# Designed miniproteins, single chains, continued (5), part 1

All scores and structures are predictions.

Each design is a single chain, and the fold is of that chain. pLDDT is the mean over its residues in the fold that is shown.

## One batch from the design tools (miniprotein)

Design m16001
Fold by ESMFold2-Fast:
Structure m16001 (fold): chain A 87 residues (1-87)
Amino acid sequence: AKPVLTITAPSGKKETIEGELVGDKAVFKFTAKETGLYGFKVSGLPAKPTAVLVNGEPVKFTVDADNTVTFAKYLKKGEKVEIVVTT
């Protein structure tokens, strides 16, 4: 199964995208549709996550018992975003 990113925009609208597994990394790409604080959940990871990068920058995150990652990031409308989760 592929890893899945659930995106919650500042307005509360949700979007789900599938990521690609490349070795120990789950990679997601999207473009921000709104300016503000975005919420993110990553599920379907093959192992316990050790790092989360947003556009190459480390982000604070939490991990649930099922290896679901939760984090947040302030984004600007039109910003291209790459999320990399390392397991």
Scores: mean pLDDT 86

Design m16002
Fold by ESMFold2-Fast:
Structure m16002 (fold): chain A 64 residues (1-64)
Amino acid sequence: SIERTIALQLKAFDNALEQIRATRDPALRARLVATLREIIDIIGKYDPETAEELRARLDALEAS
């Protein structure tokens, strides 16, 4: 279902975000950021409002 797909992608987003906060490897960080962008794009096809909130979270992370 769409709802289950969104829930799984949100869990993957949170897991990748935690890994970004824990890592000091710039190459791993870059790959994880790319993963977050892919997740946002997937969610955006079904729920653009939630995708916009996730983009704001990623932008805040990158501004730090």
Scores: mean pLDDT 84

Design m16003
Fold by ESMFold2-Fast:
Structure m16003 (fold): chain A 108 residues (1-108)
Amino acid sequence: MEIFEKIKEALKKNTPEGFEEAVRLLVEHLDQLTPEDLIELAKLAFENIKDPELRRGFLETLVAIAVEKGLTPEELDRLQELFSKIPDPELQAYALELVDRARAELEA
């Protein structure tokens, strides 16, 4: 949980530097993160990242890590459910497309 809190604090900075720190921590410590942690970080990104491009990039990183960790279809379904709640229609469509691509990669 320590690494999860550090990533959360980095995201709360709402700056490009904070975003880069959050991504670095995610990549370096992905083995210490559970699928539940990844889903919660996606939720926090919607709440704390104000810049649409930074939010998009963070979601891309989370989905890439989900593929690397080998998330189950059920875990991907939970990400899809979360992404279906994104208020911005363009970001929602993009996030759902990322989940579809992740499913395709994990089935290959």
Scores: mean pLDDT 77

Design m16004
Fold by ESMFold2-Fast:
Structure m16004 (fold): chain A 130 residues (1-130)
Amino acid sequence: MSKQELLLQQLVDYARTKLGLSDEQVQALETRLQSALASTKEVLSSIKSEEELREELEKLRRVLETLLSPELARFVNERLDELEKKSLEDALEAGTLVLAVLQFGEEHGLSEETTEELIRELLKLHESLV
């Protein structure tokens, strides 16, 4: 199993078993996360320099700051800062997955609390696999 496959499996299991998401919601979440991973791979394949990769991450951070509460945005940015020190690619992947969870939560009418718990678990799982 790839690192990405393990991350998806563990997050999806958490959503089902701990957050009580329906099978339909869990399937939609998995599909969205898979699309986010594919999108990240395409972006990474088009990047020609470390500077371009940093620019893409900074664009993503600005988008996340407009969508997250100030407290959650600070938490996410602090986790992305730590990931960036290890791997810019992993930081971009983590940020893209956070955006995917936010979009999923909005589309499926999840509470802000449930969406926040998914984001926190996602970043915790991602850090454990880097």
Scores: mean pLDDT 86

Design m16005
Fold by ESMFold2-Fast:
Structure m16005 (fold): chain A 94 residues (1-94)
Amino acid sequence: MLSEEEFKEKLLELALKAVESKDEKERRKLINEMVELVREYAKSQGLSEEAVELLTTAFGLELRHAAKEKFSEEEVREMIEKFMKALKEIKEKD
């Protein structure tokens, strides 16, 4: 199991690779890996199955948007920080 710090660092590394990737097939694979990483982490935090599906769906859409708009490293970092905040808020509500 990943700690919060390890999860955030790994997620950032994968997100930067996905946004920088020029190969659509590789980008899709990286986005899928990140969505699964988010799913496993959210489950490990005790989120409901419904909350996990909502969170992973929203994150996947944001990642595809970031890749299409060619987000900078700073914009990717901000996206991940907002995601971590949303995950914590969902956990508090569940």
Scores: mean pLDDT 78

Design m16006
Fold by ESMFold2-Fast:
Structure m16006 (fold): chain A 90 residues (1-90)
Amino acid sequence: MSEEIIEEAEVAVVLISISVLLTLEEAPEEELALKVARRAVEVAKASKDPELKEQLVEALEELIRHLRELGASEELLRELEELLREAKEA
């Protein structure tokens, strides 16, 4: 029970973090974007709920699309695409 509550809270924190990044008008610092994406992958790999995994994958796809529109570096976008692939394979 405690473990399930923590998992739901972790998913919520990641989704909120991605939502905040989606409101930015300028590309965020690369370390921040990567930290949020890596956390999403970790939560997706730990999750036993396929619906939560799909939601995290969709959120990461939206984040990558938004950052590309903001002119984020090709290096950052490549690392985010690799993290998205890991989330899909989890």
Scores: mean pLDDT 78

Design m16007
Fold by ESMFold2-Fast:
Formats: sequence, C-alpha cells, structure tokens
Structure m16007 (fold): chain A 93 residues (1-93)
Amino acid sequence: APSPLVAPDTPARAAAVAALQALLAAPSEERVAATAAATAEYLLAHPTIANHFWALATISDLELLAKKHPELRAALEAAIARIRAAMAEAVAA
C-alpha cells in the first residue's frame, strides 16, 4: 500500500546531512563543495516536496554562513546555485 509519509533515511540523505553538519562545525571550501554535491545528488535521486523544503532550509544555512565567512562567499554562492539547479531539475523530472 502506498504510504503518504515519505521521509526515507537513505545513505545519500545521511551523507548530505553529515556534509552540512561538518561544514557548519568547521567551514572550508572543500566542505562547501561536498555539501553542495551530496545535497544535489540526494535531491535528484529523491524529487519530493518534503526534500524541496529541506533544500530551502539548507540554502538558508549556506546564506547565513556566507554572512559569517565572507572568504567563503564565492564557494557558497556556487553551492547555492548548484542546489537550486538540482531543485529545478528534480521538479521538472
């Protein structure tokens, strides 16, 4: 029977969450890129409304991080653009 409650804790989601937590704990360009890659991969694999709202929350965290770490702003802007592109592709699929 189809379940309306879909919040699968998948390895890809766990990787995306872990990447974001690592980035927030110790910001670096490498961790920004890893967070964008993991988040985009998860969104493309699991194109759901719930994951769309989760992605918006992740973008908000990255925008706040850019205000605190202007040295990472270019990398964070690229990461946000990648996540937004994945969100648009996921909606189109």
Scores: mean pLDDT 79

Design m16008
Fold by ESMFold2-Fast:
Structure m16008 (fold): chain A 69 residues (1-69)
Amino acid sequence: ALKGEEAAEYVRKQLEEAGVKLEETIREALKKALEARASGAAAGLYDLLQGGVPEEATVEEALKVLAEL
């Protein structure tokens, strides 16, 4: 889904701006979520980031959501 791809791109950009390296495991989790149409989990992460959460808290929460993918 396009929203899933947008969520993955947004997460990558946000983490790069925060100076966090997107590890292969996290990248694979996002890719699998998009390929398996697990857009619900990816959409949840996207909504979390859209909520204007502070960068530090956003990174921590994003990693938790990605770990559940």
Scores: mean pLDDT 51

Design m16009
Fold by ESMFold2-Fast:
Structure m16009 (fold): chain A 77 residues (1-77)
Amino acid sequence: NEEEIKQKYLESIEDIIGQSLPSETLEKILQELLSLPEINAASVNSILTKYGVAPLSPEKSELLIKAVKEYKQFLQA
């Protein structure tokens, strides 16, 4: 079920960010992250700061990059 998998990744992203966000905002963040031509610490934090999220630590940035890449691979399979 694509919706259940999407919700799992939205929850993972919110947990990594460590901040509660409206579901519409999380969905916008996820869509922009998936649309990035290059997924790295600079590009993911640029999206997060656009939505009022403070820049993540290097460790949290790596976790977010991994989650986004895993979800993108799932959608491409």
Scores: mean pLDDT 82

Design m16010
Fold by ESMFold2-Fast:
Structure m16010 (fold): chain A 67 residues (1-67)
Amino acid sequence: SAAAREAALRALERRGAALTEENREEIVKNASEELLKQLERSLEQSRKAGHEYSAEVHEKLIEEIKK
């Protein structure tokens, strides 16, 4: 997904000098897990604030990353 790719690119930039082909997939996976945790927190905040549309957007993004 686009969101997972963006998170992965940020992780790759931070580790650029030490990146290997073997580590690339693991870096992408770890970045996706961190992004999921942030999105789940944002979803909870949106629900507590009564922002139904914001909550729906976060739910769709979480589902896309979990693919």
Scores: mean pLDDT 66

Design m16011
Fold by ESMFold2-Fast:
Order: sequence, then structure tokens, then C-alpha cells
Structure m16011 (fold): chain A 95 residues (1-95)
Amino acid sequence: MPSNLEIASAIALIALAVMKVAAERTYPPEVAQEIKRVLDEAADRIVEFERKNDKEGMIKALKEAAERLSKLLPDPEDAETFKRIAENIIKTIEE
């Protein structure tokens, strides 16, 4: 069975990939590029903390990504969606 951290990492990476595709299709190129940069940085940090088995690091990375995206996403609904996804992933890590 995969660990809770492995499951959380997989869910987070899928969510970030979906958001990158959505940003490219929804927003102007300049806005999409900034969103993609934040998402790529978050993905790199999630992979690194999974490799280190660092639960606290992954929780911090998810919280920081959600905060950065809340300031960059033009649509408040998209920001709320990512926040909810991040909260559910954190709950999975903590169980």
C-alpha cells in the first residue's frame, strides 16, 4: 500500500497539472505564465519533500502555494478550489 505521503503527493501533483492546463486555456499568456511558474515551483517542492519523507515540509509547501495562487488567480472561484484541494491533501498527510 502506498503511504499517506505518497498518496498526498500524487493528488497534489495531479491538481497542479490540471491547474496549469486550465490557466493556459483561461487566462492571457502573461497571467498564465506567472500561475504556471508558481505551480511548477510548488510541484518541485512537493517532489523534494516526498523524497525526504518530510510531512511538515510538504504541508508548508502546499500552504505557501495556496497563498501565492490566491494573489495571482484572477478568478476567486479558482483560488477557493485550490485552497480546498490543499486542505484535503494536508488532512490526508496528517491522518
Scores: mean pLDDT 78

Design m16012
Fold by ESMFold2-Fast:
Structure m16012 (fold): chain A 82 residues (1-82)
Amino acid sequence: SELEKYKEALTRLISITLTMAVEIAILKEKGAPQEEIDKVREKAFEELKKLVHETFGVEEEKITWSLISQIESELLKKIVKS
């Protein structure tokens, strides 16, 4: 069903974002250089772009952090209203 597809997509998006947030928090606590933190963000962004592209057919060049947040919000609204 469309609802199950939205739940799976949102779960995967949130999992990538949360994993990134945890890894960055650990790096900051350890006093890691900004370059290392930036690599974690870049890796997460590439994973999120691939997921959005494969799931929704959005061109990778059009995917931004802002668009990912918008998609997450829209998916959550669809799930809650169902």
Scores: mean pLDDT 86

Design m16013
Fold by ESMFold2-Fast:
Structure m16013 (fold): chain A 97 residues (1-97)
Amino acid sequence: MPSVEELRAAAAEAKAALRAGESDEKRLEARILVMEASLALVLGEIEGKPEEGRKEALKLLEKALEYTDKEEEKKVIEALKLVLEGEPVEEAREKVL
């Protein structure tokens, strides 16, 4: 499994690539926040603190919704939040389908 340092380095490179490839500031910020939420979840698992990673991811996904203009992307982010909040996958699925 990758180390915490390797994951943070990979995330930094991915964020730099997103900034270089996207001129829409809102879309860029939303995508960076979703990536940071994913990183928080993975780091929480690696460090044996999944609950802390989940709480951080929820905060980042909530902020990503403020920058997301695409309805389909909003539905996915909202479904991810529901799953992380402990809602059954079936209930989250019904919200986005």
Scores: mean pLDDT 72

Design m16014
Fold by ESMFold2-Fast:
Structure m16014 (fold): chain A 78 residues (1-78)
Amino acid sequence: QDELNVYIAKLGNLALKVMSDEELDEALRAAEQAAPQGTVAAIQVLGDKVSELARKKGDEETAKEIEELTQKAIDLAN
């Protein structure tokens, strides 16, 4: 749980780097809608939204880092 929280915090810090407050709110809202299906579903939705926006803004390196952190968080949640 503590290790999972560290990876979620790292994902959040990268989201703050590439996203506006409105974009972050929309991504968090999508993750919240997935949360009833489980923690893994919520993490996947959040990670996908953040990485897609990073790519859209031309930040391919940050998008890849977000994908790696998302996968590590999912692995820890299982």
Scores: mean pLDDT 77

Design m16015
Fold by ESMFold2-Fast:
Structure m16015 (fold): chain A 87 residues (1-87)
Amino acid sequence: GAEALKAGVAALAGALDVLLDPNATVTQGIGAVLAGIGAIITAALASGSLPADGGAGSDPLAAAGAILGAAALLLGRAALDKAVARA
C-alpha cells in the first residue's frame, strides 16, 4: 500500500536527482531512470496492492503498466518544464 508508493516515489526522486545533477553523465541518468522504473514495478508487484484496483483487480501487469506509464509521464513533464524554463 503506502509503503510501496513511498518506495516508488523515492526511486523516482532518485532518478530525477541524477537527471538534474549537472555532474551526472547521460549514461548515469538513463541508468537511474531504468533502475527507478524497475524498482517501482517491483515494489508495486510485491505489495499486491495498487490504486488501480478499484474492485479486486485481477491483472497486476496492467497495474504495473499504469505505474510505468505514470513514471514516464512525470519524467517527461519534468524534462519539458526544464526545457521550457531554459527556452
Scores: mean pLDDT 58

Design m16016
Fold by ESMFold2-Fast:
Structure m16016 (fold): chain A 93 residues (1-93)
Amino acid sequence: NTVQQIQKSFDQALANLRSGKPLTFTVTTSDEDLLNTIRNSLEQFARRLGVPLTVNLTLDKSRPPETPEEKRQIQHTLSLGLQRLVAEHRRQR
């Protein structure tokens, strides 16, 4: 489940940020546009905060496409996760 992968990646990223390790994100989806949106959001975030980032993105066309509701959940999870990372990074400064 792509939503669960993003949630787990953010939990790992928070732990890595607290310990000074690179942020690592792993996402698998059948939607190339969604992958590009996630990649661009994460790369822009990492660049702005000056934190090292590793993004493991897999385009899997054999998977059923995400429903509109699942895409909405993915976007919401991405936004919320990024906000949590910004708050944690700010707390460390």
Scores: mean pLDDT 79

Design m16017
Fold by ESMFold2-Fast:
Structure m16017 (fold): chain A 92 residues (1-92)
Amino acid sequence: SSLEAGPDADPSPEQVKLYEQIVEEASREFVEEVDRRRGGEAGRLAREFLEKARNGEQIDPSKLSDEEKELIEEVKRRVTEIILEKVREAEE
């Protein structure tokens, strides 16, 4: 509610910018990791999955290959881990 979104819940513009930067950095680091480990095609697919997620587009798992399903699960897990680590470092 607007009462709960008061001073205690209002992030500064700098905090919002930092969070957006952390998400961008985590996405980039993950794509670079996949590209290095699995090659350029997998890195490109990881980038496409992250772009769709950023745009709020839902990915239908029934349209994915087994390899693509494994990659999207890795995207969800690893990018989230990197984001949480960077956020924790920024808060502590």
Scores: mean pLDDT 72

Design m16018
Fold by ESMFold2-Fast:
Structure m16018 (fold): chain A 85 residues (1-85)
Amino acid sequence: LLDELIAAAIAGDEERAEALAEELRPELEALRAAASPEAIAEARALLEAARPEIERLEAEGRTEEAKRLAAETFRRAVAILAESA
């Protein structure tokens, strides 16, 4: 599911990405509920730290690189939550 969401987002398939995000919502909510407050804070800090670089890549027209960085950062954030659960 997460791999499919990342692939859809990189491909620019917004409808598929939205559908997969909704399908993942219960799993992500369960993961967040099971994760420690420290893991949630770490995941949030990671996403916040990546935001300026993603925005810079988008501004430069490097859309594929921005999407890949966003996907990689999101995957790392999910791994932090899962490892804590």
Scores: mean pLDDT 73

Design m16019
Fold by ESMFold2-Fast:
Structure m16019 (fold): chain A 81 residues (1-81)
Amino acid sequence: MKQEIFDLAIQLIDARIAEDKEAAERVGQQLLELQRRHPAAAQEVEATLQQLADEVAAKAPADASPKEMLEQLKAELEKAR
């Protein structure tokens, strides 16, 4: 369950980097449904995602683009799984 939530989170970030709105909406809905069914696993993955997102934001240059932030978050998340 945790691995599936990590995989969907990475897919969602990848879809946003690719600017694929339809894929982002589809993966986002799948992620929400899986998180609803497995709240304990979802809480652990969400805590990891939030920690990594906060770390990326804290280290980012003031002029960093949203795309650059997402690419860095994806790299850190892939290392965490």
Scores: mean pLDDT 78

Design m16020
Fold by ESMFold2-Fast:
Structure m16020 (fold): chain A 77 residues (1-77)
Amino acid sequence: ELEELIESAPTEEARRWLREAAEALRAGDLEGAERYIKQAYLADPTAAAMYYLAAQVNEAAGRLEGAKRNRELAEKL
């Protein structure tokens, strides 16, 4: 589901950064994931996958309010 959402992002630039963010998150590299998410945001702030990944990174980092907000933003797009 998330991988499918990443590949549906409207630009190749956004898709590239979202793929890197997902891989960093799977590896436990939260700092790397956050950097890649910032690049995805600059490429396309309307990509829903970016907010879902940001929610997962925030949750893994213990920022539960940030995780909730990003999940809500993704669902509104």
Scores: mean pLDDT 81

Design m16021
Fold by ESMFold2-Fast:
Structure m16021 (fold): chain A 68 residues (1-68)
Amino acid sequence: DELEELAEFVQNTDVAELKERLNLDDEQTEMFLRIRGRDGDPVELLRELLERNPELREKLIQLKEELS
């Protein structure tokens, strides 16, 4: 599942790098920190974030491919 792969990518990537490369705001950065900190289900947290910020999905897919 693409969303599960993206959640794993987020959990294994430095949040500072994600913030710089995806141009995250403070609220988006906080959500990514929660996903990495395992404060809840990372797949559901990411799903909610991407529903609010659909443009981030494409950027995350591109970044994952770039760093793979």
Scores: mean pLDDT 78

Design m16022
Fold by ESMFold2-Fast:
Structure m16022 (fold): chain A 68 residues (1-68)
Amino acid sequence: MTVNGKEVMLELGGEEVLSAEEAGKLVAEALTRAGAPQYGERVGKLVAATGEDLTPEEAADKAGELGG
């Protein structure tokens, strides 16, 4: 995904299915670590708002769709 004109790589490890809220938190933490905390909070809330159970990999893909 692109944040402030820079590509951000989301690497979310694990095969365990996360709740939408947990997936949103994981996305927010990953984007915060990548230097975009405000964007991470926004995209994380969008992922959580889907209400879908997601793997970490699916959460990263969904964040890319919603944020990019």
Scores: mean pLDDT 72

Design m16023
Fold by ESMFold2-Fast:
Structure m16023 (fold): chain A 66 residues (1-66)
Amino acid sequence: AEAPAEARERALALARAAPDANQAGAGVHTVLSEAGHEEAGREAAEAAGKAPDVAGAVQLMERTLR
């Protein structure tokens, strides 16, 4: 399993390049699940789905992931 900090950095970098908030959340969920952090990925995706745009989604996911 990938270290949580490394997985988070990689996931958030992908999210910042996403075309919309929903895809940003889905991407983070996939990356974190593959790294062995399924619960964190699911919570991040739920938070992203409540955001109006990608920037808001990234901010909510950063807060959710510590």
Scores: mean pLDDT 78

Design m16024
Fold by ESMFold2-Fast:
Structure m16024 (fold): chain A 86 residues (1-86)
Amino acid sequence: SIKEEIKKEIVEYYLEMNKLLGEENPEKIEEEAEEFVNSITKESAEAILKAIEKSEKENEVDLSNPTIKLVEEYNERLKELLKKLL
């Protein structure tokens, strides 16, 4: 399902981000991602999509920074999945 794909993207994003930052993964990352995905409604999906699009317009993007590149790639995949929920 689209919600299962969103959960996978959230988990993978946090695992890769924590790896880049040299941080340990929290034990509840999968549970928190599942709770978030189960709480998504059409209204919340539209709000998240608008927030991502607004952030992209207001912030400068330095793709040479691996952390910023990971956020950008995650946001693009998340936007595509959220559009499929609408």
Scores: mean pLDDT 77

Design m16025
Fold by ESMFold2-Fast:
Structure m16025 (fold): chain A 94 residues (1-94)
Amino acid sequence: MEAERLVEEARRLRELIGSGKFVPPTLSAVHSPADVSAVFDLIVEAARSAELAKTEEQKREVLELSREALRLLRNGDYDKAREVAQKAIEIGEK
């Protein structure tokens, strides 16, 4: 399922960054490992919150935003990744 795939993808990216095997190509801001970890946790929460969405349209929007947040995180845009993930959670929990 889409949410499960996003959770696994986020976990793998977190492991790659944590092990030093992957370094994002461009950083928009300086972030601590704790800040990066917090954004991963938000993306996982956003993807899982899609299952709580009241409509299929909201579920799709939450999953698309969760995917976008993971893409931004992979590209080193941690601040935008956090904002998009937070927006996804807000939509899924309404």
Scores: mean pLDDT 72

Design m16026
Fold by ESMFold2-Fast:
Structure m16026 (fold): chain A 81 residues (1-81)
Amino acid sequence: SEAEKLKEEVNRVIEETLRLANELSATGDIDLEVQAALLIIQVAVIKLTVERSDDPEVLKEALEWAQKVLETARRLLGEAR
C-alpha cells in the first residue's frame, strides 16, 4: 500500500539521521551535542507519528519533515569537519 511504502521511506530517513546524530554527538562539541539531542527528539516525534497513522497525507508530511531533519544533520556534520 502507499502508506506502507511511505512508512518504509520515513524509517530509512530516520535511521540515516540517527547515525549522523550519533556521529555529531561524538565530536565533543557541547553545542553540536545539544543540536544532536534536538534532532533525536524530532526523530522520536516523527517515528511516533508514523507508528500512529495510516493516512498517506500525514505520512507524506512526516517524510518531508524527516528529510529536513536529515538535511540539518548533514549540514551540521559538514560544518563540524
Scores: mean pLDDT 88

Design m16027
Fold by ESMFold2-Fast:
Structure m16027 (fold): chain A 81 residues (1-81)
Amino acid sequence: MKKSAEEILEEADRRISRVELQAWLDGWSLEEFRARLEEVVRETERELRREGIDKKTAEEILKKVRELVERALAAYERLLA
């Protein structure tokens, strides 16, 4: 089934939330947490490409995903301090 850009963004947001929960439960370092979040970004980019989302829309979605990643990293860093 074809996914919309909005559905891909929603899936990325859900994946980030799951990664945050796992990082907290397993006591991941900030570096491990960052690496896992970068996997979510790469998977989102692949999905946007697979679904034929136009370059401009894909760049906007990836920007939003990176903003979610930076927010998650900042929150996790505060928990480690």
Scores: mean pLDDT 85

Design m16028
Fold by ESMFold2-Fast:
Structure m16028 (fold): chain A 78 residues (1-78)
Amino acid sequence: GYREKLEELVREIGKKKGLSEEEIEEAIKLALEFLEDVGLNNLPFTEENIEEWLEKYKGKYKERVLEAAKEALLKLLE
Protein backbone atom coordinates (compact mmCIF):
# COMPACT_ATOMS: atom_id res chain seq x y z
CA GLY A 1 0.00 0.00 0.00
CA TYR A 2 0.93 3.67 0.32
CA ARG A 3 2.83 3.19 3.62
CA GLU A 4 4.80 0.23 2.18
CA LYS A 5 5.81 2.32 -0.86
CA LEU A 6 7.07 5.11 1.41
CA GLU A 7 9.08 2.63 3.55
CA GLU A 8 10.66 1.15 0.38
CA LEU A 9 11.56 4.65 -0.88
CA VAL A 10 13.20 5.60 2.45
CA ARG A 11 15.18 2.32 2.50
CA GLU A 12 16.33 2.78 -1.13
CA ILE A 13 17.31 6.46 -0.68
CA GLY A 14 18.93 5.84 2.74
CA LYS A 15 21.07 2.95 1.44
CA LYS A 16 22.22 5.03 -1.56
CA LYS A 17 23.15 7.90 0.81
CA GLY A 18 25.12 5.52 3.08
CA LEU A 19 22.81 5.74 6.10
CA SER A 20 23.06 3.04 8.79
CA GLU A 21 20.10 0.70 9.36
CA GLU A 22 19.31 2.65 12.58
CA GLU A 23 19.30 5.96 10.65
CA ILE A 24 17.07 4.41 7.94
CA GLU A 25 14.57 3.28 10.63
CA GLU A 26 14.59 6.84 12.10
CA ALA A 27 13.90 8.30 8.62
CA ILE A 28 11.06 5.77 8.05
CA LYS A 29 9.48 6.74 11.39
CA LEU A 30 9.57 10.48 10.54
CA ALA A 31 8.21 9.96 7.00
CA LEU A 32 5.38 7.71 8.26
CA GLU A 33 4.44 10.22 11.01
CA PHE A 34 4.03 12.90 8.31
CA LEU A 35 1.97 10.52 6.13
CA GLU A 36 -0.30 9.72 9.12
CA ASP A 37 -0.98 13.46 9.69
CA VAL A 38 -1.89 13.75 5.97
CA GLY A 39 -4.16 10.67 6.29
CA LEU A 40 -5.92 12.18 9.33
CA ASN A 41 -6.62 15.32 7.18
CA ASN A 42 -4.61 17.46 9.62
CA LEU A 43 -2.17 18.49 6.89
CA PRO A 44 -2.19 18.79 3.05
CA PHE A 45 0.45 16.64 1.28
CA THR A 46 2.62 19.44 -0.20
CA GLU A 47 6.34 20.18 -0.54
CA GLU A 48 5.96 23.21 1.80
CA ASN A 49 4.30 21.11 4.54
CA ILE A 50 6.98 18.38 4.22
CA GLU A 51 9.72 21.00 4.79
CA GLU A 52 7.86 22.71 7.67
CA TRP A 53 7.11 19.34 9.35
CA LEU A 54 10.76 18.23 9.24
CA GLU A 55 12.04 21.65 10.45
CA LYS A 56 10.77 20.89 14.00
CA TYR A 57 13.17 17.88 14.11
CA LYS A 58 16.34 19.80 13.15
CA GLY A 59 18.92 19.25 15.89
CA LYS A 60 17.02 16.17 17.18
CA TYR A 61 18.05 13.95 14.22
CA LYS A 62 21.11 13.98 11.96
CA GLU A 63 20.69 16.09 8.81
CA ARG A 64 21.19 12.98 6.60
CA VAL A 65 18.19 11.30 8.29
CA LEU A 66 15.97 14.36 7.70
CA GLU A 67 17.20 14.56 4.06
CA ALA A 68 16.33 10.89 3.41
CA ALA A 69 12.81 11.33 4.86
CA LYS A 70 12.31 14.53 2.83
CA GLU A 71 13.50 13.00 -0.47
CA ALA A 72 11.29 9.91 0.01
CA LEU A 73 8.19 12.04 0.77
CA LEU A 74 8.87 14.33 -2.22
CA LYS A 75 9.30 11.29 -4.49
CA LEU A 76 6.03 9.78 -3.19
CA LEU A 77 4.32 13.16 -3.90
CA GLU A 78 5.49 13.03 -7.57
Scores: mean pLDDT 82

Design m16029
Fold by ESMFold2-Fast:
Structure m16029 (fold): chain A 65 residues (1-65)
Amino acid sequence: MVSKETAADILGVALSIEGAEVKREVVDGKRVITVTARDEAQRAAAEELKALLEELGVAEARIVE
């Protein structure tokens, strides 16, 4: 039915941590979500979200300061 493609789009928006920036990209057919942590606390939260995204199998998450 709805695949992780749609889920990745929705999660990309939902995972916009308060004040953080989330970008969704497709690299060589693979969905990649990049979280830009503007704050040290957001960086820690982004690491937890990365594990969740991989567990759901919707995308790979990268954290950038």
Scores: mean pLDDT 65

Design m16030
Fold by ESMFold2-Fast:
Structure m16030 (fold): chain A 111 residues (1-111)
Amino acid sequence: ELEELKKEYEEADEEKKEEMAKKVKEEIEKLVEEAIRKALEAMKLFEEKKYEEAEKKLKEAEELVKEAEKKFEALKEFLSGEDAFRVETLIGVAKVAIAVFKTVKKIEEKK
């Protein structure tokens, strides 16, 4: 799928390249948005002391971020420098938020 998309981009005219770049950006942004949503849901479950459910939602958020990162690395040449920087920053913010949450959870579980 990713290799097919990359080949299609290389063979595409300028107009089609712009359309593909927009689609790729939107797809990665949706993955990051869903990951953030899952992380917030995990935080709420953690506050409710539903630790197993919180951990499951946090894992789902991590997998979505990994998928977004994988797609970004494979398809980043489709994006303008500004769009690539923005998407990479959003992925980075989501990764940091998840990592901080995991660290806080581990500290609280030891108390």
Scores: mean pLDDT 80

Design m16031
Fold by ESMFold2-Fast:
Structure m16031 (fold): chain A 59 residues (1-59)
Amino acid sequence: MVLTFVSKDNKTYKVLRSLPGEEPEIIGTLPASEAEKLLESHGGRPVEVDNDWIGASNI
């Protein structure tokens, strides 16, 4: 599963979940500070996670 972070205001990031063969789905939002920390830990690229990842429960 791939997580993509998208922001229109640079204050809140929408978290999109992409699965093979499916359209990206908005699963939640993160404050910019949390989204930026995740992006930095992955070199600013889409974050690849396990398909059972439930970190979005905190969004």
Scores: mean pLDDT 63

Design m16032
Fold by ESMFold2-Fast:
Structure m16032 (fold): chain A 74 residues (1-74)
Amino acid sequence: KILELEIEAGVHMISAAVYLSIEDYEGALRHYELARDYVQEVIALDPNNQRARNTLAALDAKIEELRRIIAERE
């Protein structure tokens, strides 16, 4: 349930970090967006989960930064 969603979010965050290490910003963005979806599911099931809320804020900031970088390259 919640643990499975947290594991899925973690897997996608690791994948995003790997894509960032090879400067594949589009790949990183896709995986951070997937991680964000799983974190939102955790918050829907446990609205008082401060760790999940903090993770969501961090993911939102990272997604915004990556979208800005990608837009500058178009």
Scores: mean pLDDT 85

Design m16033
Fold by ESMFold2-Fast:
Structure m16033 (fold): chain A 66 residues (1-66)
Amino acid sequence: SAAEKAALEAELEALQREAVRRILAGELSDDQVAKAGAHLRAAREAVEAGDLATAREHIAQAKTYL
């Protein structure tokens, strides 16, 4: 739904801001940065494709590295 898509886009924006904050604070390893970034990118691409189930899965994975 449009509401679900908007909610996922808002969550992705919040996670991206959190990732940037933690990178600047030196709180994430290079591996955590790479893996969180890859999952956030995959989630954004899934949202654009309308695959909201895949987007949710990648958001959940990104959170494990943040």
Scores: mean pLDDT 88

Design m16034
Fold by ESMFold2-Fast:
Structure m16034 (fold): chain A 84 residues (1-84)
Amino acid sequence: KVTVLSGSGTLAYVLSPRLDYREEALTAGQSTENIEVEEGDVLHLMSADGDLTVRVQKVDANGNVVEDLGTVALEKGVGVSIPI
């Protein structure tokens, strides 16, 4: 899952090859819906509007964090790719 730590804006994301383009308007403390992932997937993140700092985490079926993929500062229009 992706959680906004600071800022507000529109998070644009793609999970290659599983999830086509999505956008969500998010603010600090909000998260994306949990997206099912497999090993070898790549999460592509961009802020479409505003600057966001986000945390990316793998969670199990119970919502427990099993892997912390780190914190990313997203500037408007700048894409970041995170291997899963």
Scores: mean pLDDT 74

Design m16035
Fold by ESMFold2-Fast:
Structure m16035 (fold): chain A 75 residues (1-75)
Amino acid sequence: QLERDIALALVDIFSAIAKIAGNEKSAEYFDKARQALEAGNVDEAAKNLEKAYEIDGQPEKGKRMAEEVKALAEA
């Protein structure tokens, strides 16, 4: 699934960036989102992605990214 593969790649990139920035708690939630997406659990992936951005201080971006990932993974 191309859409799911794109969503997975984006979450993986964001997780890597968070780890480099030293925000380990946010990075853990990005990793959980990736694992949920790999398991096909789109709702759990969206929830963890939103939480990761909330911890990073970007709750509005987190909501939009969660909606995009959910739409892409379910397309």
Scores: mean pLDDT 72

